# Ledger of designs, part 20: designed miniproteins, single chains, continued (5)

Each design is a single chain, and the fold is of that chain. pLDDT is the mean over its residues in the fold that is shown.

## One batch from the design tools (miniprotein)

Design m16671
Fold by ESMFold2-Fast:
Structure m16671 (fold): chain A 86 residues (1-86)
Amino acid sequence: TVKKLEELLDEIIEGIRANRTASVTDSALDSLYDVKEELIELAKNNEDTQESAQKLTGNILYLIGLAYDSELDPSLINEITKLLLS
């Protein structure tokens, strides 16, 4: 559900904020809120286009990169990926 996706995105963003290294800038954190909004809109609209698939992939890779830099458990990102691809 969209609500479960939003809760998982909030958990990952808060985890990145709480555990961030000096490599994660305030600008990168601002971009996470844009990523959250795009992923929620992709889930709501259920679009099956090459453009929507590229946006989905790009946003997931961005989250993975920042979560890796913040030493977060990748299971949270796997859960988001399953929700978006199911």
Scores: mean pLDDT 71

Design m16672
Fold by ESMFold2-Fast:
Structure m16672 (fold): chain A 88 residues (1-88)
Amino acid sequence: DEEEEKLKKKLEEEKKLLELLKKAIEQAKSQGIEPPPVILIRLEEAEKSIELLENALNDPSKREEYLAQLKEHKAKVDAEIAKLYAEG
């Protein structure tokens, strides 16, 4: 199933991003530096995306609902990050 393969690939990409973001936060904390707001926003996005993608893969009957939630969440995050880049 091509659609299922795309969801699995997205899930792997989000999990890799989550690990990179966790390492960035850990590095900042080890140096006594406050993590940049964009990293914290991306961390929350990655965690939520993983949750929704796992739910979409585990319950195909509700896949459309979970994917709609994912799109809405990403749109809100993209708007927030755009504001940070305009000001930072």
Scores: mean pLDDT 82

Design m16673
Fold by ESMFold2-Fast:
Structure m16673 (fold): chain A 95 residues (1-95)
Amino acid sequence: SDEEAQFARDMVIRMFRSILDLVKYYVSQGNIDDARTIARGFLGYLVPVFRQAVSVMSPEQIEELRREVERIIEEMSKYDPKLAEEFRETFEEVL
C-alpha cells in the first residue's frame, strides 16, 4: 500500500541520514578512519533493510527513494568522496 511504502521509505531514509550524521561527526573531529569503519559496518545492515523496503514499493516510489538516497550520498561525498562512492556502488545493486 502507499501507506506501507511511505513508512518503509521514511524508516530507511531516517536510518541512512543517522549514519551520515555519525560520519559527519567523526570527520569533524579529524577521525576519518573511525568514520569509514562505522559507515562500512552499517552499510551491511542497510542493504537488507533497503531490499525489504523496495519489496513493498511501486516503480515510481522506488525512483523517489533513489533520488533521496542520491541526495544523501552527494552530501556524504563532501566529507569523504571515496566512502560516498562505495555507498553509491552498493545502492546501485539494491535499487
Scores: mean pLDDT 86

Design m16674
Fold by ESMFold2-Fast:
Parts: sequence; C-alpha cells; structure tokens
Structure m16674 (fold): chain A 66 residues (1-66)
Amino acid sequence: SDAEKKVRSLLSSDAVIKEFSISNLNSKPKSIQSSADGFTVLFEDGGKITVSGNLADVVKVVEYFS
C-alpha cells in the first residue's frame, strides 16, 4: 500500500516491516511494545506496525504519526 511504502521510506535500509495493519496515515500512536520480532507500535484505532530494526527506526515511525 502507499501508506506502507511511505513508512518504509522513513526506515533504515536494514530495518524490516514485519507487520503493517493500520487503516490510514491519520492514526495516532498509543504505545510501543518490544517483542522477539522487534518493536510494535500500537495505534489508537487498534492498528499495528511491527519493525525489526534499531530503536531509532521505531522513533521515526512514532514521530511521523504524532
């Protein structure tokens, strides 16, 4: 999707998007959780983005949606 491509462009080239389930780019981040798969950004609408990468990549995702 265009939304996923936009998020991909914010991340370092070695980062991997493992899950992308947000409805739109206007959703706001609610919390960040760490897991074996990396970091999951949970959104207020119940959507999720899971990134395998550095914490700096996750911060960029949160800042973009803030």
Scores: mean pLDDT 79

Design m16675
Fold by ESMFold2-Fast:
Structure m16675 (fold): chain A 58 residues (1-58)
Amino acid sequence: SDSEIVSILKAEFPELDDSRLQEVVDTAKGLVDRGFLPEHLVLPWARMLAEVEVHASK
């Protein structure tokens, strides 16, 4: 499912490369591994992180 999540985010955030998209996915999955986030919220969390990344200019 990781590769599917990256593919979805790549379509939504074409300004980010695959490595950067993988980093936001890994960050969200790290929260799941620590018990802070349900697995089904990985995509919404990664999407939020990707949006912040794209709009981080101010």
Scores: mean pLDDT 78

Design m16676
Fold by ESMFold2-Fast:
Structure m16676 (fold): chain A 100 residues (1-100)
Amino acid sequence: SAEEVVKLYKEIRDIIEEALVKLDNGEEISEEEMKKIIEKVKELMKKIAELTGVPKEEIEEFIKKIEEIFKNEKDPKKLLEEISKLVDEQAQKWWDRYQS
């Protein structure tokens, strides 16, 4: 449902924002904690994709993009900002298609 998609998207935004606030307060996020954040974002985005009727191949391509960012970006703040931007752009595309 549309309501469920909005709830999942808000959960992703809250997870990323909480991590960014933690970094802005001078707290460290370990590699293991960051991995858990990224895995949760991937899980929630897969649920949004399934609810909005996105083909499996497109979901797999998006997940690969998330994994490549995680592998290549070593600065935790830049990593979260890049993931946040990709999530926002992809969720908007899936939502617009779903509403059409």
Scores: mean pLDDT 88

Design m16677
Fold by ESMFold2-Fast:
Structure m16677 (fold): chain A 120 residues (1-120)
Amino acid sequence: MERRRELARRVAEIIATDPEAIEIVRRAAREAEAAGHTAAAALLDAIARAGEAGDAETVAELLLAALEELDAADPARAEEVVARLEEALRAGDRREATRIAAEAVVEAGRAAEARDAAAA
């Protein structure tokens, strides 16, 4: 939990301060929408809007929620994402960290949609 919170906060600072990172999130949102992944697209759009507003706290909360959703659906994949994020951040690759986070949000959104469909 704490490790994921720290990673979410670090990526959120990147998204809230780097226009290139915001563009990566916006591109992921457009691709998710085009693929019919409506929940994923909505999550990415919310992250991009919070980032554009400089609201790193909201970005961090949304990223953490996505990581927890992914962990509930696929714990092994969530751990892979966490490991990849730690490596990208350690390497100073801010844009790669943003791409990994955006991919995780898409996966979390798809998992949420699958759960909602099963509940219907």
Scores: mean pLDDT 85

Design m16678
Fold by ESMFold2-Fast:
Structure m16678 (fold): chain A 56 residues (1-56)
Amino acid sequence: MELEVLERAAKLGFKKVTEEGAQALVDRLGISEETAQALVDGKKTIEEVVEEVKKR
């Protein structure tokens, strides 16, 4: 379910995730903290992270 929310956010053009939101993604989707930090810092897009999670 979190992946669907992220896919919608990416399609709507959201580029930035809050620190709290990034931490929730680490906890619920099992992404690395490095990836979460890249999302907060804008170095990775939400779309890229969704694709990486799907390919795991």
Scores: mean pLDDT 68

Design m16679
Fold by ESMFold2-Fast:
Formats: structure tokens, C-alpha cells, sequence
Structure m16679 (fold): chain A 103 residues (1-103)
């Protein structure tokens, strides 16, 4: 299962503090998501990084609803986590990582 492998590699890289490697693997998992989920997730990340929290929450919830499997939901959480960590928002990133690991 290619999705599961990318998710596991992203989690491992994140736990090692290698956020660039975590984003690489999270992006590979993202590439396997349905296009509507990718579209919603892209907007969720853009709005979150911009400080538009309510819009970010709306598009993030939309992305999760468009996900079909627990692995796809983990990929969504990890993609947000990796982008937040690269932006220096490590505490927020950690919360998304914990959600990804719980799925």
C-alpha cells in the first residue's frame, strides 16, 4: 500500500525533526489523494499559514470528508503538519501529527 508507506515515512521523518523529509513524504501521500481532497487541502494550508483560521478549518474539514480511508485522513493531517513545521509553527504541527498517528 503506497499511501501507508508514505504516511509511515512522513511520521518517522517528523519524529526525527527532519521537517523537509517529512514534507517530501507527506507530499508523496498527498499526490495519491482524490483531486477534490487535494483542492480543499491546498486552500486549508494557504488559509492556515495566512492566519485565516475559520476559512482554514472549513476547507480542512472538507478535505477530511472527501477522504475515503484512515490512511488518506492521516495524509491530510501530515500535509498540514509538515507545512506548519516548515513555517516554524512546530507546536501546531505536533498536534496535527498526533491526530495522524491516532487514525
Amino acid sequence: NAMKEHVEKAIKAFEEGNYEEALKHARQAYDLLPQPAKNALDLAVIYRLGGYDELADEFFERALKLAKTPEEKSAIYLYVAANLAIAGRTEEAQKYLEKAKSL
Scores: mean pLDDT 90

Design m16680
Fold by ESMFold2-Fast:
Structure m16680 (fold): chain A 95 residues (1-95)
Amino acid sequence: KLEEIVEEVLRLVSEITGQPLEAVRERAEKLFEEIEKRAKEAGKELSEVERAEAYVQAILAPVTEAILAGREIPAEAVERLEKLAREIEELRKKE
């Protein structure tokens, strides 16, 4: 389910970055607020699934930073992220 997918992404990013789960969540919430603000300024109303997709993007920001800093991301983590992305796509198709 959507909430379970979001929680799994949070746990994965915590494992990848070595940051506490709460630190990952706090950062994601701040970035998500900026995404919602930009959508509102553009006159776009986000669906529940679109909000979840935006939140997942915010959660993944530290992984992008780790890659840019030269950290290796385990292949297993990449595979898990790809699986979660497909599950979100399937939920979007049903809206």
Scores: mean pLDDT 76

Design m16681
Fold by ESMFold2-Fast:
Structure m16681 (fold): chain A 88 residues (1-88)
Amino acid sequence: SVEKEIEELKNLYNTTLKSVDELVEEAKKQDPNKQKILLGIAEGLARMTKAILKIIYPKMDPEVQKLADEIIEKLDKLIEELEKKRKE
């Protein structure tokens, strides 16, 4: 159902955010080289979630596509923030 697809997308996004946050916090405790690696992995997770959403997007109901658009926009902002932190 549309409701189940919406719930799955929300769960995917929330799980991605939690994993990214945990990697960012762990990175703060590491030496500069390990920090860059962990931040790169966090960026990779956000990019992978975005890629998955884009692959399934054309097959989604319009209501689910609206949520996917919002999640993709939030992921793009997260990716930009992680890239900035990695280059510091």
Scores: mean pLDDT 89

Design m16682
Fold by ESMFold2-Fast:
Structure m16682 (fold): chain A 89 residues (1-89)
Amino acid sequence: MEEKVRELEEKVARILAELAPAAEEARAAGDRERGQELVAEALGRALDLSDEEVQALLDAVRARDRERLAAFIAALQARAAPVAELLEA
């Protein structure tokens, strides 16, 4: 359990470090769409989403489709729930 948590923390830290310069640049430029795309990419990498799932998330962000984004968030929460249950056991 502890080793898997550490691996996840290292993975998240690495992804955030890789995306931090681009996120800062987008924030400085006021590019809200780019900021949203970077968040979607970070979530995709951290949660080991497939290329199809990442592309669907990016398409929803670009289209500003709130219903699709809400459905995707619900699907991600459903995926995360089994992991949370395993950590509580």
Scores: mean pLDDT 60

Design m16683
Fold by ESMFold2-Fast:
Structure m16683 (fold): chain A 65 residues (1-65)
Amino acid sequence: MTKEQISKISNLLMKKGVITKEEAEEILSLVENGNILDALKKLNSLLEKHPNLLDEIINYLQKNM
């Protein structure tokens, strides 16, 4: 997963009210610092709490790739 994809997913989840602005900023900060694996780990943890959103994200990526 690229830096751009992580940023788009984080912003999408924040816009949908699933994660807080602070959680989104934390993920983006990890990506900017080159800690992509830690950013993905946090993102996966948040997605596991909201399984219905995983389908929406997959559909979004399929339409916008």
Scores: mean pLDDT 73

Design m16684
Fold by ESMFold2-Fast:
Structure m16684 (fold): chain A 73 residues (1-73)
Amino acid sequence: SKEIVEKYNKKLAELAPEYEKALKEGDEEALKKVLEKMLEIAEEALKEAEKAGDEKLVKILKGMIEELRAKLE
């Protein structure tokens, strides 16, 4: 499951500048859009982790998804 984590981290790293810009500018719409993209990446990683049988990674990703969903409300 190292490949799943590396792929996930790479996709999040690509969003980091957009996330930081939205926070710095106080752009709530842009921030929400970035959080939605992060959620999609996390949900895709969760599906891959479930297929791989990585129960520890599944629990971590489910926790991250819940946090992201809470921020989007």
Scores: mean pLDDT 83

Design m16685
Fold by ESMFold2-Fast:
Structure m16685 (fold): chain A 77 residues (1-77)
Amino acid sequence: MKEEAYKAMEEGARIARKDSPRAGQLVEEAARLAKEGKMDEAYEKGVQGQITAAEDGASPEAVNAMSRGALAAKAAS
């Protein structure tokens, strides 16, 4: 469901932004796109957020939470 993808992305952003504010912002944009029903764009932004979080040294928990959000958007596409 679109709502499930949006919620997962928001949770991922909350966890990730403590380690990487840039990644948090990208996943917040992904959550907005998912809320609008733009699941393909949400997935692409979610993946960019994951890459940015990993580059900034975010915890495995944060990266995994962001991955779940991106996959939920892809499943809802």
Scores: mean pLDDT 77

Design m16686
Fold by ESMFold2-Fast:
Structure m16686 (fold): chain A 63 residues (1-63)
Amino acid sequence: MSEEQKKEIAERGDEFTAELVRAMAAGMSGEEAQARARAFLEELGKEFGVSVEEVQEAAAEIG
């Protein structure tokens, strides 16, 4: 995965994580939050042509 792709994934991951944390604070269940996080990782993996594990590692660089 390129450094530019890693940066984009990390930035999008950080934005999504902030949104998810706010939703959880507003009463979203842990199960729903986990399902949304998984769907987000799968969508990014499909978009960038990489595994979910690679997306998760890139996203974790800023989280």
Scores: mean pLDDT 76

Design m16687
Fold by ESMFold2-Fast:
Structure m16687 (fold): chain A 60 residues (1-60)
Amino acid sequence: SAEKIYAELKKIKDPVVQKLLESVGDDKALAVAFAKSPEFQASLSPEARAKVEEILKKYG
């Protein structure tokens, strides 16, 4: 599931999401943990947040 979440997050063309993926490298479990954090969610635009929430809901 973490692998699928990571793959779907990579498709989001949002600079905050891309910076997260760059910072965690290949650590897919860490990417999921950060994506679920309130701090990360608060840093996203409403559109990017909705996409991240949908991915987490479907594959988390």
Scores: mean pLDDT 82

Design m16688
Fold by ESMFold2-Fast:
Structure m16688 (fold): chain A 92 residues (1-92)
Amino acid sequence: LEEELARLLREAYLAALDAYVARNPSVPEEEIEEARREAERLARRAAALLASIDPAVAAEQLRRDAEVAAAEGVPEAAEALRRAAELLAALA
């Protein structure tokens, strides 16, 4: 479960980063690489946290994050977050 959550959160965070880079092509490559490493680290930490709390509460938080991602025009991130929420909801 934690590994699957980490994979989906990583997918969401990297999709959001890719969208940001596409909209801001002047961002230096070194900053993009740093952001990718940070996204990977945050995904692992977030997955561990979400796996440790009430799955219904965690699922609701991810649904809210998915709505934000969709509103910001990153449908790939929204879909990954929705899948993560569904995994947690199945445990509730």
Scores: mean pLDDT 84

Design m16689
Fold by ESMFold2-Fast:
Structure m16689 (fold): chain A 91 residues (1-91)
Amino acid sequence: MKEEVKAQAEKTADEYIKRFKELSEKLKDNPDLKAIAENLIKQVELSRKRILELADKDPELAQKALTAFKEGSDAGIKWLEEQVKKLEEEK
């Protein structure tokens, strides 16, 4: 149902934005990595808007888009966490 997909998209986006903000703060001493984290937050917000629009037109496609969005966001989180660890190991 479109309302369920919309609720999941909103909740999921809020959770990823929070996680990317936390990683951006940990990366504040590296401007390039901080900029990447901030750009990923913008991509999460854009993906949320697109999924909400898709849910009104095609809830099944919106559900697939939400799954792809989760996978991409998880990969981004993992990559940034690896960058944080690398920077901490160099100190």
Scores: mean pLDDT 83

Design m16690
Fold by ESMFold2-Fast:
Structure m16690 (fold): chain A 74 residues (1-74)
Amino acid sequence: SRLEELAEKEGSEVSEAARAAIERLRDLPDEVVAMVAGALERRGIVEPSEEELEELVARAEELLRQARAREAAA
């Protein structure tokens, strides 16, 4: 439990950097922004570069497109 709290505190630091990046991406759909934030946290990226953000956005848009296609098929 204490180790989980420490891991969540480290995630909080990553989330702080991700939140700053998200503010720059606010022009994008909320779904894309949320996916980018999740990817940053999963990868443990504390301070993403513009190049990393662009790659994550492109991947998020592709995944969202696939999700919409599956939702339309369901």
Scores: mean pLDDT 65

Design m16691
Fold by ESMFold2-Fast:
Structure m16691 (fold): chain A 66 residues (1-66)
Amino acid sequence: SMEELLKVSRAVEEMHRAIAAAPDVEGARKAADEILKKYEPELSPQALELVRQSAEAMLARFEARK
């Protein structure tokens, strides 16, 4: 559980950086998808869902600004 929480934290941080660096909404979605695919084999379905929800929140904020 602690190892999984650390991986979720790292995935969310990587997600935040990738989305913030994206040139547009489409680029941000592509970056988010790539990170989710990268962590899919390392996380439980529940943990992956938490990362996906964080990505969706970040994308919504990005879309509101761009």
Scores: mean pLDDT 80

Design m16692
Fold by ESMFold2-Fast:
Structure m16692 (fold): chain A 87 residues (1-87)
Amino acid sequence: MAERRAEIAVEAAVEAARELGADVEAIEEEARRATREALELGESDPEKWALLAGLLALKAAREAGKSDEEAQAIAEEVYRRTLERLE
């Protein structure tokens, strides 16, 4: 179910971008590109898919003007909720 994991990671990143008021379309395009690359590499670890969503949320938070501390907290939350969805 690698494609489903990619979809969950993209959805989590897009939700975070929307909550932050970041550029949702730009983050979605980047998420879809990153998840496609992970699929091509045969990524099967749910923790790595959750980490990808968290890293995209970190980028969205920084672009939205959050501090490094706030951006890290947001990324950790997105990582956790994405990992829960991958169960």
Scores: mean pLDDT 82

Design m16693
Fold by ESMFold2-Fast:
Structure m16693 (fold): chain A 85 residues (1-85)
Amino acid sequence: ALSENELEKQLKEIKEKSSLTADDVETLLNIAEYYLKQDKFQDAFEVIKFIEFTKKPIIGVSDTSNPHLTRKYYRIRLQLMAKGY
């Protein structure tokens, strides 16, 4: 299993990129889901906000090409909304 330190490292590495790929978005969603499982709602919300408000180009991501990412995003977002985020 990925440690919290390993997830934090991946998050920092992705945040330092000039552009994001579909794999980067999937990694971010997996990190947010991990934080939700640990009841770290604020940390999960900060990851989702980075995805939602990033000005960095996201390459190769669309609802048609990556429907599993869209579904995972909505599941995480609904859980955060239920917690008042």
Scores: mean pLDDT 80

Design m16694
Fold by ESMFold2-Fast:
Structure m16694 (fold): chain A 61 residues (1-61)
Amino acid sequence: METLELEGVLPASVPDASARQLAERELRELAKSRGLEIVDIEVELTEQGDQKVVRATAVVR
């Protein structure tokens, strides 16, 4: 299996649910553009001051 990774920064005021949805949407669009099927998605959120660091990984086939 192959993996797709995404890293980004959002304001800390963005809700965790919204940050996860944005990351999942971006990974789904990336997978579709490459003709890949998403098997699993994991999203990690870390708060740093007034910022939220988003790290997302998709397992694809």
Scores: mean pLDDT 82

Design m16695
Fold by ESMFold2-Fast:
Structure m16695 (fold): chain A 66 residues (1-66)
Amino acid sequence: SELEDLFEESLKAGLSAREIADKVIELLREQGRFDLAEQVERVVAIAERHGNPQGLIDALRALLSQ
């Protein structure tokens, strides 16, 4: 999947959890997957409130595996 490839390559490149999430949101919006983009944005907001970048990565992996 293009989304899974983007996620894996971004992790290998050492991007932050937030930078990975921003790239995923942009690609989802380009694909017209607005509902999933909104889900990612909510997960980002929750993770940032809790200071939990690993939780953001785990949640992104779960959402993109659908």
Scores: mean pLDDT 82

Design m16696
Fold by ESMFold2-Fast:
Structure m16696 (fold): chain A 78 residues (1-78)
Amino acid sequence: SAAEAQALLDAFLAALEEDVALAKELYAQGKLKEEQKPLVEEGFERARGLVAQVPDPAVKAQLEAALDKAREEILSLF
């Protein structure tokens, strides 16, 4: 249903915000290592591949924008 799709979208966006916050905390603690950068990039590339398959254009656009923002924020820490 549309309500279930919205709930999943909201949960995904919240998880991205938590991942960005965690990455910033790890950076502040000196625990974010340069060798982890390729793994982060690979993870975002795989996520984009999955989002590309989302049939709803509005949901797809929102997910792509959220992934791009999260990727920029996390990769800027390396």
Scores: mean pLDDT 81

Design m16697
Fold by ESMFold2-Fast:
Structure m16697 (fold): chain A 80 residues (1-80)
Amino acid sequence: MKEEIDKEIEKLRNYASQLGRAAQEAAERGDKEKVEKLLNAIKEVFGYINDVGASKDPEEAKKLAEKGIKVAEQALADYR
């Protein structure tokens, strides 16, 4: 279902936005290592957004979205 897949993509986009904000804060503090880690997490989350959007199975899309969310949550936890 397109609606269900779009919902999972929106969740991942919201996490990417949070990671982008954290990367800006780390950059303002001159923390180059944290910036690099956060940008890498954003790249991985966008990879999962593409995979979710390409999925033909809503259950597979949810599992891929959960993996992307885990990446984002871990990066945000490691940032703080």
Scores: mean pLDDT 82

Design m16698
Fold by ESMFold2-Fast:
Structure m16698 (fold): chain A 68 residues (1-68)
Amino acid sequence: MPSKEELNEMWESLSPAQRRAVLLEWARRLEARFPELRDTRNGKLYEASREEIEEANEIMAEVIVERA
């Protein structure tokens, strides 16, 4: 898996339209992995465990790698 630095570089190399596509795909995968977030996104994201936040970041990293 790429480093956080490599992922950030990949993200910054994307156009605004590509970044939007990545965010939309990330949101879809995140909701599939954490169904509870579909209805209580704002409050649950703030109160989410460190482990849940890290998994959300991992999903985003996977989408970036697929689109880069």
Scores: mean pLDDT 69

Design m16699
Fold by ESMFold2-Fast:
Structure m16699 (fold): chain A 66 residues (1-66)
Amino acid sequence: MTEELLAAAEELRAIGKTDPEAALERARRVADRVTERLRAQGVPEELLPLVRETLYRMLADYALNG
């Protein structure tokens, strides 16, 4: 997971320089994928929307301010 998030952050920084909207959309997709893995690892479904939103905010910050 950490390696995937780091790779995604680097990719989002590159995309965000030319197309911030596309970078934000990709950040959402990465957050969705990581959240699905956490669901498989036993994180309660009630917490998954909060986890997804937290991951998205982190990745979006990299896309827009990285």
Scores: mean pLDDT 79

Design m16700
Fold by ESMFold2-Fast:
Structure m16700 (fold): chain A 73 residues (1-73)
Amino acid sequence: GAVLEVTLAPEDSLEVVVAAIKRAAPGAEFEVDEAARRVTVTLSDEEAPLIDQLTRFVQALFPRARVRFVREL
C-alpha cells in the first residue's frame, strides 16, 4: 500500500477532491484535516499503482494543490 497527502489552496474544495479520488480509487481510505486544508489518502496494494495517475489528476484539477508521497505501507 501507499500513503498520499494532498494539501489544497484555501479557495479549493476539499469535498470535490475527496469525491474525485473516491471515484478513481474506490477502495482508498481518507483522513480530512479541514483546518490544514489537507487530505491523507491511503491506497491498498492493488491501488498503489494508481498513485501517479491520482497525483496528475489532482494537479490538473487543482494546480495550486500540493501532492506528496508520504510512505509505502
Scores: mean pLDDT 79

Design m16701
Fold by ESMFold2-Fast:
Structure m16701 (fold): chain A 79 residues (1-79)
Amino acid sequence: DEEKGKELTKKMIEGSEKNRELAKELVPDAYARLEKTVAEGERLAQQLGPEARAISNRRLTEAARDFYQALEEALKAKA
């Protein structure tokens, strides 16, 4: 369900170990991509200043959407 996917994504970002394990099992590639996007966004913001922060936030939002879609598809395939 879309609602459960969004809720799980938020809890994972907030750093729950159990939610991280679940995400790694269901959508390992999407989870790894999200983590990489967060790390790259932080580096970009530090290097390029406030404009880079806006780009970083946009990319993080896109990565979170992609992660949410992948998680939703995995949950539907399991149902």
Scores: mean pLDDT 68

Design m16702
Fold by ESMFold2-Fast:
Parts: structure tokens; C-alpha cells; sequence
Structure m16702 (fold): chain A 84 residues (1-84)
């Protein structure tokens, strides 16, 4: 839980810094700044996976999106079985 909350806070701060710029390219810059500001390797990995999952979903690559989602759950300390 703390890893997800920390990632969300860093993303919000990066988004506020770039709020005067619009568009998809700005979103990539926001994630890049968030990655550079993290001191936690798990938070960095989680942010990288969120970016990959977003790109896979946009490209309708559902197989890759599912694999990325499973890896995000693993890093967050949640197993697929724990959601039942």
C-alpha cells in the first residue's frame, strides 16, 4: 500500500509541474520526472510498469497488458489469488 501511495504522490507533483502543457507527450515527461524523483527501487519499477501497461492498452496489446498487470500486483505485494 505505501509503495502505491508514494508513487501516486510523486506522479501528482510531477503533473502539477507540467500542468501548463497539454497532450500525450507531456504525460511521458511526467512519468520520466516521477522516475527521476524516486529514491525507492520498487516505486521506480512500479512506475515503469504503469507506463508499459498504458502503452500496451493503447496499442490493444492485451496479452502484454495482462502480463504487466500481474507484475504490478506482485510488486504491490498482492497475488492474483489474494484478490479472491
Amino acid sequence: MEVLEKAEKILKEAAEELKDKGGEEVMKEVFKLALERTDDEKVKKLLELIIEGHEAARNQDWEKAEEVAKEILEIAGLEESDLE
Scores: mean pLDDT 65

Design m16703
Fold by ESMFold2-Fast:
Structure m16703 (fold): chain A 93 residues (1-93)
Amino acid sequence: MDEGMRYLMKGVDALQDGNYEEAIKYFEEAIRLFEEVDPTSPLVALAYFYLGLAYKGLGNDDEAKKYLQRAAEIARAGGDDRLAAFAAQALEQ
């Protein structure tokens, strides 16, 4: 099993359960592993997007904006217009 994908999935599960601090730790590990392979990967953008949502869940709007902007930036650079749009929408809420 790909370790990066495993951490991403654990993070999503924690996020859905409202365990935002646990989700953040899993997404940070997923980002680290994905960036070691390809820092321009859509998986890096996706992991930053979920990291931003987790910080938003905690009420940490400054960190949420930072990571959602990073997700949108990487997604646009990689041609993932859908993920870029979702990150932009999350920034406006």
Scores: mean pLDDT 86

Design m16704
Fold by ESMFold2-Fast:
Structure m16704 (fold): chain A 83 residues (1-83)
Amino acid sequence: SKEKEEEAKKLVEEYVKQIEEAYKKGKEEAEEMREKAKLSLRQTLLLEEGEETAEKYLKEFEERVEEFLAKREEEEREKKEKA
């Protein structure tokens, strides 16, 4: 249902936010949180929606995390070059 899809998107956004917070401690912490979030998302969505939907939102989560990390690495590189 649309309501369950919105809830799944909300979970993805919440875990992405947790990874953003972990990145403040370091990239290694962010990667650790990414793996934990991926497992938690898979288990929650499998219980509620089924495997196909879980895989769909896991890919969405992975894409968002990769985009965030790439952008932060670019920003940090620019800051270091200007310093």
Scores: mean pLDDT 77

Design m16705
Fold by ESMFold2-Fast:
Structure m16705 (fold): chain A 65 residues (1-65)
Amino acid sequence: SQAAVDNLVRNTGMSREEAERLVKEIEAGASVDEIADRLVEEYGVPRHYAKGVVEEARILLEADR
């Protein structure tokens, strides 16, 4: 989902290519907690914020189904 990729880029500052990989991991069944922990470690965002961003990306992905 373009919207899910845009959400990750806008809220974390990661590259589009990194966001596309992360979206594919979410689609493949990676947990919200697993991805959120990675965002905390790699981008220094607060964990509660990271969880919100990942959950929004998941909702946007489900809307495109």
Scores: mean pLDDT 79

Design m16706
Fold by ESMFold2-Fast:
Structure m16706 (fold): chain A 63 residues (1-63)
Amino acid sequence: HMSDEELDREVKVALVLIDYGIGKANKDYEGTIKWLERKKKEFKEQGYDDAVKAAEDAINELK
């Protein structure tokens, strides 16, 4: 049984991956990187380390 905290963390990771996929499909690499960097900072402040890692990996793939 997944805890509410674990579910919340997974939702944050999923949102990063969805936006990464949309940005890549639209070839909007610069806009997607800028958005992911902002979300990475926000998630880091909130303690969503898994989402921060997902955003960092997505940014590195789009560069």
Scores: mean pLDDT 80

